# Designs tried in a protein design run: designed miniproteins, single chains, continued (4). Part 83

Each design is a single chain, and the fold is of that chain. pLDDT is the mean over its residues in the fold that is shown.

## One batch from the design tools (miniprotein)

Design m15057
Fold by ESMFold2-Fast:
Structure m15057 (fold): chain A 61 residues (1-61)
Amino acid sequence: MSVREKLLKLIAEILRLIGDIIDIELKLKKGEISEEEAKAKIEELEKELEKLREELKKLPD
């Protein structure tokens, strides 16, 4: 698998996770979920983002 292919897949996954965070924030604003549920879900997504950031650092320039 090429470095470029891995980079594009990582970027796509990061963008998807950011989209999920935004969706949770919008649901919280609409009162569709509680603040506790939103916090728990966002914390989980932030952990996944941090994992992807570490994978990005391991890719050669």
Scores: mean pLDDT 80

Design m15058
Fold by ESMFold2-Fast:
Structure m15058 (fold): chain A 106 residues (1-106)
Amino acid sequence: MLEIERLIGAMGTVLPFLRSQGLSEEVIRAAEKLLEAAGYVLRGNYEEAEKLAKEIRKEYSDETILEAYEAIKEALRQAVEAGLITEEQYEKILEALDKVVEMALE
């Protein structure tokens, strides 16, 4: 539980780096929803994660979802470089995000 709470907090630290990339508002919104769904995966709430992933698929194109995914990976990398999250936290968040993107694109 405490470790999961730390991972959720770590995901929140990437939002400024995400917003600093000069992306469209649509891509930022898609990225925020992907991070929310990744949060459900980290908590073991796979049904809620899949439900949100399906909503993302209905609202955004595959190209927008993939652009949002790449933007989150860049934001996570910048957060590691800034010392705000660890490499282990980066890997765990990325694994959860990969699962969400798999659900959203299928």
Scores: mean pLDDT 83

Design m15059
Fold by ESMFold2-Fast:
Structure m15059 (fold): chain A 76 residues (1-76)
Amino acid sequence: MEWLESLSPTQRRILEAAFRLVMERGEANTSIRDIAEEAGVSVGTIYSHFRNKKELVRAAIDYFLLRARARAKEAL
């Protein structure tokens, strides 16, 4: 899974923070600033990797779906 393998440790922290916050309180109640605080990065760091909140949320969902699929294959 080429995209997952290309992710930096910083990108992984951002994606994990975004997914967790969206699952806890929904996308509408999750801001880029909230994700930055949760991930321990600046808002500027997020925008250096993702164009906007919509792209970040999609990437976070894709990241966790791909990880879940990989784990399911490892368990089989």
Scores: mean pLDDT 77

Design m15060
Fold by ESMFold2-Fast:
Structure m15060 (fold): chain A 57 residues (1-57)
Amino acid sequence: GDLERAREARRELVETLRRRGGDEEAEAVGSGLDGLLDAGRYGEALQTAETVLRGLE
């Protein structure tokens, strides 16, 4: 479901940012996405994570 997809995208984004040496950025972005997930805004969390990931490619 959307929650599972959003969690997977969050994990991939945080791992990608950490691999690039952005540990502080990874924590900040991960925390922001956690806020969206806790609020039940799964589609927004997924879209945000996927958009940032595409920008890193």
Scores: mean pLDDT 82

Design m15061
Fold by ESMFold2-Fast:
Structure m15061 (fold): chain A 113 residues (1-113)
Amino acid sequence: MEGEEAMLAGDFEKAAELYEEELEKDPNNAWALYNLGLAYYAQGKLEKAAEYFEKALELDPNFAWAWAALGYVYYEQGKLEEALEYAEKALEADPNLAVAQALYEKVKAELAK
């Protein structure tokens, strides 16, 4: 898909525009909301990224990738306890999700200092 191609190319602004266009056609697309959040996260727009990950989770509370992504947003903001809670939520939804396992270990190591 063109939005995924823009993400792979590092054109996060174009990726955001393409996912916003997709959401105009289907506002209940949890995958498109998640990808739009990723495009904003890649741009360093953490608050906007969190808003879209939260919207994806409102549609699908078992969306492990969105829980993990929200955890990464909180980690980048230095909110380590919240980051850990979201990593745990992601692992509840999918215990084999490598990005959630990586976040969980990273946050636990930081909190142990």
Scores: mean pLDDT 85

Design m15062
Fold by ESMFold2-Fast:
Structure m15062 (fold): chain A 97 residues (1-97)
Amino acid sequence: MEAEEAARRAAEAAREAARAANAGGGRVGAESGAAAGAAAAGADFAARLGEEGARHAARSARAAAEAALRGGEAGGEAAREGAERAREGAEEAERAA
C-alpha cells in the first residue's frame, strides 16, 4: 500500500471510531467521543500531508482508537468495532510510511 493511501484510510477509520464512541451516549460516550474526534481530526490533517504525514496520521488514529475503546462500555459493540478498525488503519499507515 502507498503511504498516502494508507494514511487516508487510517483517518477514515479514526473518524468512524469517534462516531461510534459518541453514539454510545451518556457522559462517558461524550467524553470519549470528543477525545476520539480530536485525534481523528489530527489524523485527517496529517493524511493531507501525503507520505510525510503518514506517521503522524497513524499516531493520531491510534489515539482516536484508544479514546473510542474507553467509550466502548457506553457504545458497546459498535464503538469497539470502530476502534479496532481505526487501530488497524493506523498500523497499516505506519507500515506504509
Scores: mean pLDDT 64

Design m15063
Fold by ESMFold2-Fast:
Structure m15063 (fold): chain A 58 residues (1-58)
Amino acid sequence: KIKEEINKLLEEYLKRVRDLRERMAAATTPEQKAALSREIQRLADEFEKKLMELKKKG
């Protein structure tokens, strides 16, 4: 059951990252790419913290 919640969290996170990466590929300026890269990194940090909490529950 915890595994199901972890899988959903990961899938949503990966979809968000994929969307941002597609926007980054479409971006034409280094400034746009840097901003999107920063957002991807923030998402990664936030979701990693959430995953750690779920894993502690077992």
Scores: mean pLDDT 80

Design m15064
Fold by ESMFold2-Fast:
Structure m15064 (fold): chain A 61 residues (1-61)
Amino acid sequence: MEKAKQLIEEAEKAFERGDYEKAVRYYSEALKLKYNLPEDLARGLAEFWVEQRKRRRERLA
């Protein structure tokens, strides 16, 4: 869905600004729309993805 793509873009922008809470919220919404996941699972997956990206960025910096 186009809406899910927009949410992923918003999540990436929030992540780049260091707003990890908003990044998790936007990724969670995108996962719910793309994969029809329960809210708890989508949120957990979004938290995991944001944390992994944060750790990779820290190691590469």
Scores: mean pLDDT 78

Design m15065
Fold by ESMFold2-Fast:
Structure m15065 (fold): chain A 75 residues (1-75)
Amino acid sequence: MKEEALKPLEEAKKLLEEAKKTPDKEKRLELLEEAKKLLEEYRKLSEKSLTPEELEEIDKLLEEIEEEKKKIKEE
């Protein structure tokens, strides 16, 4: 049976979606930083166990997080 607890990848996706829905720059940045840390830690600890598809998904999410953070910093 698969683990009932939310996987780091799924948790990071939820945080990114919440950040996109959040008009408050401060809260949006906090959510993006949390998602980034979660994905970076998951990638580091699980790199050898992750499929190429999962690694690509993580890298795409990290890129999207950095784009959202840049939008906040430029305003």
Scores: mean pLDDT 76

Design m15066
Fold by ESMFold2-Fast:
Parts: sequence; C-alpha cells; structure tokens
Structure m15066 (fold): chain A 89 residues (1-89)
Amino acid sequence: KEAEEYLEKGKEYFEKGDYEKAIEYYKKAIEIDPEYWKAWYELGKLYKDIYDAQSGQAPEELLEKAKEYFEKALEIAKKKGDEEAVKKL
C-alpha cells in the first residue's frame, strides 16, 4: 500500500514538472518494496522523458539510467511471473 502511495505521489510531481520530487518519491516506493516493478518502470520513464526533452544536449548518462531501470523492472516482473507486466515492458 505505502509503496503504491509513494508511486502515485511521484507521478503527481512528474506531471507538474518537478523531476527532483518525482525521483525522491519513486525511490521511496523502491525502498519500501524493491520488487515493485512499476516504481522501477516509472523511474526509467522519467529519465527517458528528461533525455528526450533535451535532445542532443542531454547527458547520455540519463538514457543509460533509463535503460538500467527498465531492465530492473523487467527482471522483477519476470521473476514474479507477472505476464501482464512483461507484455508492457
């Protein structure tokens, strides 16, 4: 429950363009439930969106972080046998 609440709070800040607060809350969700693949997925999506918005000027490290978080989300989804999650990732 609490991990989901922090995930929703992170999404709220992301929608407002407060990336720092969004990252903070996504990381809090991961701290509570490290196997919550949705939190890893949203964190990856956030880093990719920042990278895409700064096309040609963004540090490549942001894209690498996005890939890392997406791979972590997929790993967790596969480990838990969540076929719906694997299809989305």
Scores: mean pLDDT 80

Design m15067
Fold by ESMFold2-Fast:
Structure m15067 (fold): chain A 76 residues (1-76)
Amino acid sequence: ELEELRERLRRLAREAEAAGLEELARVLREAAERLEEEARRLIEEGYSREEVLEMLRRGVRDAEAMLRRLVAALAA
C-alpha cells in the first residue's frame, strides 16, 4: 500500500537525521511527500497500480539498503 511506503520513507528520513545526514533526511522527507504525485504520474504514463506499487517498493528497499551502507561506513 502507498501509505506503508510513505511511512517507510519517513522512518528512513528520521534514521538519516539521527545519523547526522541532514541533507539525505531532507531528500527522503521530500520523496515521502511526493510519493502520491509520482504514483499518479506513473499511472498516467500507462503503468498499472500493481506495477507502480512494485516499482515504488523496489525504490524504497534500495533506499533502505543505501542508508544502511552509508551509516555502516560512517561508523567505521
Scores: mean pLDDT 82

Design m15068
Fold by ESMFold2-Fast:
Order: sequence, then C-alpha cells, then structure tokens
Structure m15068 (fold): chain A 58 residues (1-58)
Amino acid sequence: GPLYRALVDLPSMNDEELALRRGEVVELLEEVDDEFWRVRSLATGREGIVPKSALEPV
C-alpha cells in the first residue's frame, strides 16, 4: 500500500494500537474508519491501528 511517515511519537495504549516513533515509515494496509488506519511499520514489521491525523504521505 502507500507509504506514510509518523509526525509524532505515538504510544500504544492497547494490543490493537501500534506504537510509532516520529519519522517512522509505515505502509497503509486498511482504512478502518474516517479516523483510524491499520498500518505496518517498515522498521519493525509490526502491524496495528493508528490515527491517520498522525501520519503524512512520503
């Protein structure tokens, strides 16, 4: 899928959420709803849900 970059450090608050560091690149897997996306980190290979507002296109 298309690639995005984390704008801020994101903590994981539950098992469905993906923790990201600012500048980490992720691949969009699924648009879950208007606010949250399922992504995969290219650095770790981990998948999870993140707010799309915390991401920018690369």
Scores: mean pLDDT 86

Design m15069
Fold by ESMFold2-Fast:
Parts: sequence; C-alpha cells; structure tokens
Structure m15069 (fold): chain A 86 residues (1-86)
Amino acid sequence: MKVIVTFRNVSDAQRAALLAEAAAYRAQGLTVEVAEDGDTITITIGNLSVPQEIGIVLRAIGLGLDGADVKISFDGDTVKIEITFP
C-alpha cells in the first residue's frame, strides 16, 4: 500500500523531524520519496504493511487533535493525507 502525506506551513524544526522520519522509513526498506516546495513537504511512502498504514493515519488524526487542519482521502490502494500546521 502507498501513503502520500503533504505537510503545509512547516517550521524548520518540523522539517528536520519529517526528513529524519522519512530517512528512517527508507532505512527499513520502504520506498520513500520526498519533495520540498517552500514551507510544504510531500512524503510518499510505498510498500507499507496494513499496520504501518494504520499507524500513519492515527498519527495524522493526532496532529488534527493538536490543532492542525487534517484531510484524509482514499484513492484505490493509496491514502492521501494533507496536514496544515497552525
């Protein structure tokens, strides 16, 4: 399965943390692509197990509870998540 997470209004500290997390997923043998555009970061993760996909979705919901604007959509085997930080 594949997850595409787009983070908007990203601080420098959040960027560093997200890039470190992307590198950690890649080290586990997952397909990871990162695209940066100003304060927007898009991370595409492939070859996810169902528990890993659920974990990412639950984390996104948690960010919404912490004040971020979170949108989740499904497109076939792909989960698309948009997170806009305050």
Scores: mean pLDDT 81

Design m15070
Fold by ESMFold2-Fast:
Structure m15070 (fold): chain A 74 residues (1-74)
Amino acid sequence: SMEKEKLKKKLLELIGEILRLIGEREDLLRELKEAEKRGDKEKVEKLKKEIEEIEKRIEELKKEMEELSKKLEE
């Protein structure tokens, strides 16, 4: 079994990664709004794809965080 300290460190690393990705998503959402205002269809398509990839990664990391949090509460 992992020691609680190692689980806490991994949880903090996951939280840090999730927060970083949320920040990247916010930046891309701002770029998307500006690209939409300009009618830049190619940039809009590219940004939507990048946002989707980040959202998928956030969801995966949130599931890992939930599992580690449950182990720490036991």
Scores: mean pLDDT 86

Design m15071
Fold by ESMFold2-Fast:
Structure m15071 (fold): chain A 57 residues (1-57)
Amino acid sequence: DDIEKGLELATQGKIEEAVELLKKAGLSEATARVAVHEAQKGHIEEAKKGALEALAQ
């Protein structure tokens, strides 16, 4: 839910809002920024998978 919302914000160009929402979901800032950049490239499924794997570690 927060992961999906954060990645959606990234596709809308709301980068800092996306990073903050992903951090609130439990990601580190570095991991959140990687996921945001992948989502901006249109790799939304890859960004979501990476974010969920980071939370599972």
Scores: mean pLDDT 81

Design m15072
Fold by ESMFold2-Fast:
Structure m15072 (fold): chain A 50 residues (1-50)
Amino acid sequence: SRRAELEAEARRLAAEHPDDPLVRTALEAVPHHSDEDAELILEAVRAALA
C-alpha cells in the first residue's frame, strides 16, 4: 500500500541519518499525516539531504 511504502521510506531515511535529530523528528511525523502530506515531508527531507 502507499502508506506502507511511505513508512518504509521514512524508516530508511532515519536509518541512513541516525545522528540527525531534525531528520528523525520529521520522519517520525509521517504516520500522523495524510499520505499526500507524508509524501511532501519525505520529498522535503530528501531535498534537504541532497
Scores: mean pLDDT 80

Design m15073
Fold by ESMFold2-Fast:
Structure m15073 (fold): chain A 63 residues (1-63)
Amino acid sequence: MEDLINEAHELTGIPKEKLAKLSKEDVERLKEVAERLSRLAAEGRLTEEDIREAVEIARELGV
């Protein structure tokens, strides 16, 4: 769990204290979304829709 929180913090910038309040599944979901956005940005394929989807997921998880 600690390694997962550290990785999610590095990718999302969300404070570790907030991530520690989430379930392992929710932290993994945030990490997956952040990795996808980073890949799309690197490829020049990141859209406003991708960003909105990520914000909605973060909102659902209370971060």
Scores: mean pLDDT 77

Design m15074
Fold by ESMFold2-Fast:
Structure m15074 (fold): chain A 69 residues (1-69)
Amino acid sequence: SMEKEKRIKELLEKAEELEREADRYQGEAVRTINLGGDEAEFEKLKAKALELKKKAEELRKEAEKLKEE
């Protein structure tokens, strides 16, 4: 149905958004260590990137389940 297709698209678009945000935090983490910055800030940025990637994975799994129905 069109409603199912719309929901799948919304889930995938949100997952892509979160993945891009995670990539930005990962980039900031890499820049932090390269500039000899604070290790605590590096760990915080890495944790944020991981959390966002996990949220994106959950949304992708929801989209796949809808495709199978």
Scores: mean pLDDT 86

Design m15075
Fold by ESMFold2-Fast:
Structure m15075 (fold): chain A 64 residues (1-64)
Amino acid sequence: SIEELENEAKRLLLQVLSKTTDEEEKKKIAEEFSKRYLEAHKLDDEEKKRMLEELIEELKKKLA
């Protein structure tokens, strides 16, 4: 479940980055989500799952 959420978040992030034309904005997005992912590594499984679900929803909004 968590592994599937991690893979989905990664897939969506790559899609957002591929859609972003500005190199500076790409770096900002990549750094922001990398930081949030690393912070999630400090959380327990339940909190990590909630964070990943929130990240997935944010990425989906960027692709809509």
Scores: mean pLDDT 79

Design m15076
Fold by ESMFold2-Fast:
Structure m15076 (fold): chain A 62 residues (1-62)
Amino acid sequence: MEIDEIAKKVTSLEDARKAYRELMRILAEKSSPITKKALEENLDDLDPFRLQKKIVELIKKE
């Protein structure tokens, strides 16, 4: 899955920042507006490990 590929590359904060834009795009297509809003409002605060776990749960639904 494309989300899995992005998550695997997220090993540092610099990579996380770049991945956030791609993750938000994919997340917006497959998730609720609440999840997308949380990403937008807490980009710096959001733990990359937490974000990765959230996305994995999202793709598991579909």
Scores: mean pLDDT 58

Design m15077
Fold by ESMFold2-Fast:
Order: sequence, then structure tokens, then C-alpha cells
Structure m15077 (fold): chain A 81 residues (1-81)
Amino acid sequence: MEEGEKAVEKAREAFEKGDYPTALKYIEEALKTGDPRVKARAYTLLGKIYESLGDKEAAEAYYRKAVELDPSNEEARKLLA
């Protein structure tokens, strides 16, 4: 859904700026949309936030959840390799 895709994009922009609270807010919005591909992108970004904070186990769990929701998500698959 277009709205969920915009939420993921805003979350990514906030993450790239180091604004994790704003990124988490938009990740939560994306996860509410019900679209598995949008949710996979949101979980991939959530994993990147945890990895940046040093929590590699949480990051891997979120990357696996992203692949589970969308097996075609190449970014999440590469992050697990």
C-alpha cells in the first residue's frame, strides 16, 4: 500500500540521520498496514537500528522475520549472509 511504503521511506530517512526515535515511529506505522512486503522492509530497517546499537542477535531475528514475510527481500537475505 502506498501509505505504508511512504512510512518505510520516512523511517529510512530518519535512520540515515541517526534519529532512531523518529525511525521507530514510522516503522510502527508501516507495520500497521498489513502488507507483508512493507512489513518486511520495516523489519529490515528495525534490524539495522538494533545492529547499529550493538544488538546483533535482535538484528538477525528481525532480518529472519523480514525474509519470512517476503522471501524476495534481497536486502534482508544479504544481511543474514
Scores: mean pLDDT 83

Design m15078
Fold by ESMFold2-Fast:
Structure m15078 (fold): chain A 74 residues (1-74)
Amino acid sequence: AAERLRAALAAALAEAAALDPRTEEEERATVARLVRALAAALASVGVAVELPEDLEEAARTVLEAVRAALQAAL
């Protein structure tokens, strides 16, 4: 479980890292895509996360869910 979650998270990060942000707008879009990719990675291991509309709050929600999922897998 933990290995599968880490692999899914690594894949999501690699997908987000393929984006080359050159402006503040592109940087915000990259963060939003990373948040969605992390939520999708969590969903792939059975963890459903409802993302808030605010990007900062969505990022916090996703990171808390990742922490909880990793703790449950350990």
Scores: mean pLDDT 71

Design m15079
Fold by ESMFold2-Fast:
Structure m15079 (fold): chain A 61 residues (1-61)
Amino acid sequence: MEKGLYRAKEDTTGASSPLLELKEGDEVEVLKVYDDGSVLVKSLKTGRVGLVDGSKLEKIE
């Protein structure tokens, strides 16, 4: 997984601080990718930043 624009494939909630809730179809910018599969994202809908499971995101181009 790389930095860029992604969309939530399903409703998802972050497992660690900072927590972020996303709904299916919400668009996010991936700011940083971690080795454990978590990603730091910024929600384009709310402007909030948080950690989510990268496997729940689909890249948009």
Scores: mean pLDDT 74

Design m15080
Fold by ESMFold2-Fast:
Structure m15080 (fold): chain A 84 residues (1-84)
Amino acid sequence: MEAFIKRMKEAGFDEATVLEFLARLLEKTDPEKAARYYLEAGKIYFENGNYERAIKLFQKAIEVGTGDIRKEAEEYLKKVKEKL
């Protein structure tokens, strides 16, 4: 782990965190794109075993998303709850 990466992590900068930030910025202007970013961030947390955070992000994707994105987020939310 590089010293630079450690500092970025201490500042709260992770790939998933960046996606969450972008999703929040887009909620009002482009909710469909925001939902996609929430779904992607949730998948990263799910893969890393952070199920609590993944649940919250999938819930956001369901709340903001429509159609296929909402359906995919609902499926992932179900999967992550089964892992608990």
Scores: mean pLDDT 78

Design m15081
Fold by ESMFold2-Fast:
Structure m15081 (fold): chain A 85 residues (1-85)
Amino acid sequence: TPSDVQVSINQYNDFVDDMISRINNDPRLTDDQKQQLISQITQIQQQTNQQVQQFQSQGNSQGARQTVINGVSQMVTMRNDARVS
């Protein structure tokens, strides 16, 4: 349902915000590395939110849900590649 999609995207955004906070507090990363990672994460977050809104405007709840799932997978991969704590 549209409500389920909204819950999913809210959880995704909360997850991303927590990830950004952890990056900012990681003593193993330089300030330049933190800025680069946060910039990339924020770009993917914005793209994911825009795609979800586009699918919701089309009445495509399945497409919106799949977009959130893909966004989570991208963030998990980026976190693992960056070796964030």
Scores: mean pLDDT 82

Design m15082
Fold by ESMFold2-Fast:
Structure m15082 (fold): chain A 58 residues (1-58)
Amino acid sequence: GELPSPKPLPAFLKNSPVPFEEFQEIAREVAQLVREGKITPDEARKLFRERLAELEKK
């Protein structure tokens, strides 16, 4: 079998106090918008970051 290079999650995901369930929900919402062509992948990355920041502020 092939052993790909280790791909650790970004630090903010590993150390975030945000529950993983909330993270998954935001990821699904943003991915759906991209799939529908409502936003670009670049817009999706920005929106995802903003959504996570809002949860951390709460």
Scores: mean pLDDT 68

Design m15083
Fold by ESMFold2-Fast:
Structure m15083 (fold): chain A 60 residues (1-60)
Amino acid sequence: MKLSVEELEEKIKYLEELKKEALETAKKNKVPQEDIDAELKKFEEEIEKLKEELKKRLEE
């Protein structure tokens, strides 16, 4: 694997924090809900891919 288990967990945490900050910033700037949902979906897709990779490593 290119990333260690620890690096995968750190990357997931980092993206979850970015997702939270992006949501708060978008709400503050009154971004349309459709655009907010689209951005959040992109973050969730990336996070899900990393979680699946982590799961595969732990569930041999």
Scores: mean pLDDT 78

Design m15084
Fold by ESMFold2-Fast:
Structure m15084 (fold): chain A 86 residues (1-86)
Amino acid sequence: MTAELVVEGANEGAALQAIGGAIDAEFHGGELEAKVEGDKVTATVRGANQEGIDAIRDSAQGLAKGGGTLKVEQEGDTTKFTVKVP
């Protein structure tokens, strides 16, 4: 499966947390590709197993705490998490 984590409104700490969650997912059988563009961070993990997808979901939920939002979309074998940080 492929997972994509998009974080909007990301500061340095939120960006590092998002990348850290994606790296953890990579150790559960995925390949990581990360892109940072201003206040937006996109991390893509390919070949992730269910544990890797769950790690990304937990990271996304953590980033949305305190008034942010989390949107989850699935297209075929790709799960996309879009987080707006507070």
Scores: mean pLDDT 73

Design m15085
Fold by ESMFold2-Fast:
Structure m15085 (fold): chain A 86 residues (1-86)
Amino acid sequence: SEKQKEIEEFIKRYEEELKRAETQLANVDAQLEAARKAGAPESVIRRLEDTRRNLERAIEWLKKMLEKAKEGKSFEDIVAELRKEV
């Protein structure tokens, strides 16, 4: 059905977004380790830590969206529930 196709496309899109975010988090973790080892300025460390926190939040949100989608909730229902959490 049309609705099943929309859910499958939603899942695929956000699984790809999750993979990108997880890859970026790994890159930031590597940059943070290298910066600490090199004795980088505190401002550089703080910026990387802020980026890391933002990525962790994005990953958590994407995982929640994917969990709801896999439970058979429609895209509209998922968006409505997430709007209540904001």
Scores: mean pLDDT 81

Design m15086
Fold by ESMFold2-Fast:
Structure m15086 (fold): chain A 56 residues (1-56)
Amino acid sequence: MEERLERVARELGLSEEEREELRALVEGFLALGLPEDVALSLAVGAIEVDLEAKAK
């Protein structure tokens, strides 16, 4: 999981702070009992919405 998170963070061009936010979101979803793939997809979606808002 860690290596997938690192790869996604690089592909999205996330800052160090945004990478920490992505990690926290994934861990939060995993704590709710969601599968790794679902947790990562939801966390990435949330970060993408935030990046889209910052681009305006």
Scores: mean pLDDT 77

Design m15087
Fold by ESMFold2-Fast:
Structure m15087 (fold): chain A 65 residues (1-65)
Amino acid sequence: ELVTAPAPPVVGQNFRAPEGMSREEEMAFNDRLSARLTAAIRAGASLEELRALFEELYAEAVKRL
């Protein structure tokens, strides 16, 4: 059951840090993204809400580059 859970296609394939970040910034971005997505999932967020969170964090990171 737990071990057989497939990787979420949106998170596994589309949710990644913007190119051009330092390794430290990429790690911070990934940690922040993971924490926010986990909190949203625990709160019962839909896939659309998870995508919106990713897009918001991605856009913020890109603007701050």
Scores: mean pLDDT 67

Design m15088
Fold by ESMFold2-Fast:
Structure m15088 (fold): chain A 68 residues (1-68)
Amino acid sequence: GAVEAAKYVIDAANAGAKKITVTLSDGTVLEVEGSDAAGIAGAVLRIIGEDPEEVTVEADGEKKVFKA
């Protein structure tokens, strides 16, 4: 779900990921740097606020898919 996707984004940033890409079910793509706290916060707020049916998070080439 959205909460698990948001947690994964935060965990990836804390683990030192350079690039984090979030893809929402509506086709929205958010690309943020792991060191950009404001960018990470914005991506998390977007995921939680839109509560999408599916979120794909890619951190440094590793993909995870989160479904409702």
Scores: mean pLDDT 82

Design m15089
Fold by ESMFold2-Fast:
Structure m15089 (fold): chain A 75 residues (1-75)
Amino acid sequence: MEIDYDNAAATLLIALGNVDLKRGDYEGAIETYELAIKRYPDSPLVPEAYRNLAIAYEKLGQVDKAEEYRKKAEA
């Protein structure tokens, strides 16, 4: 059985971003999610990363960015 290391790496990065988001480190969460999307754009977790980016940007008062990422999560 072939080990999908890219999927495992994407999962770990998104999990790290989720920890940052839960702790209120919205800037750290954004950096981690953006890195995950940039490195692993085909990951099935990318829509989750977009949804959580929207939440982080909304918490920072960046409403336009939050709306953009909400739309990306829907696609």
Scores: mean pLDDT 81

Design m15090
Fold by ESMFold2-Fast:
Structure m15090 (fold): chain A 105 residues (1-105)
Amino acid sequence: DALLAEARAEPGDVIVLEAPAHLSDAASEALGALLLSLRHMENEEFLAFLDELRKEGYMDITVEGGDHRLAGPSSAEGARLRAEARAAFAADNPADLKLVIRLAE
């Protein structure tokens, strides 16, 4: 999986992703946007975004790990990436997308 390989390509990153071996194009694009969001939002904003997606039923998301800084300060770019991810999930309704984010201590 290219997205998982990309996430693992940066030594010292605190995020380990587990995703299904097969994703639709829309789900894959949305996962990419989510990964970019981690670099543009504060942890609290990102977790709120994940909680929103979970409550709306677009994705089964599990976040594990300690208190870790996932992103820099909030930005307009982060807001755009969130909107793109939500649109992609809504368009495809990926019933089989299960995302586990494990944060290293």
Scores: mean pLDDT 50

Design m15091
Fold by ESMFold2-Fast:
Structure m15091 (fold): chain A 80 residues (1-80)
Amino acid sequence: MKLEAIREAAKELGFELSEEQLRGLAEAMDRIDQLKNTLGVTDDDIKEEIKKLIEKYKLGLSVEQFEDIYKKTKELLRKS
């Protein structure tokens, strides 16, 4: 379910991502979801974690591109 939403979000935004990158994005987004639900975590803390996750999963994205895909993924999940 989440992986299919990520794939569609990337496609709609014009990103050509491999299956490995899409799986890495799913893992990264789960971590960001966890942090966003944690008390005392700031927007700057979220951006710093995104940078680390992009490097860890070799996503080849900027922080802004990650945030765009994340936002679109959440929008697609709400339509269900």
Scores: mean pLDDT 81

Design m15094
Fold by ESMFold2-Fast:
Structure m15094 (fold): chain A 90 residues (1-90)
Amino acid sequence: MLSSSLILRNVPSNSTIELRAENRGSEPSRLSLYLNGELIDERIIRPGSSGSIELRNVPSNSTIEPRAETRGDELPRLSWYLNGELIDSI
């Protein structure tokens, strides 16, 4: 199983975090959003599909972890956004 995540700490209150994925692999990928270690949202991205998950109105002093996982040999193309600005991609 392959996974990739980005851990965001001390984001400004009321921020929006988004993870976008483009799945060019043959296996489904799961996008997950963790707030202070708790799973709050998830979405399955089918082979050949694109999708995203987001959290709006992030509480102050929160740790946010957008994560992608697959049981295949290839992670989707991933882009992480903070308040609409690209902060990381693979």
Scores: mean pLDDT 84

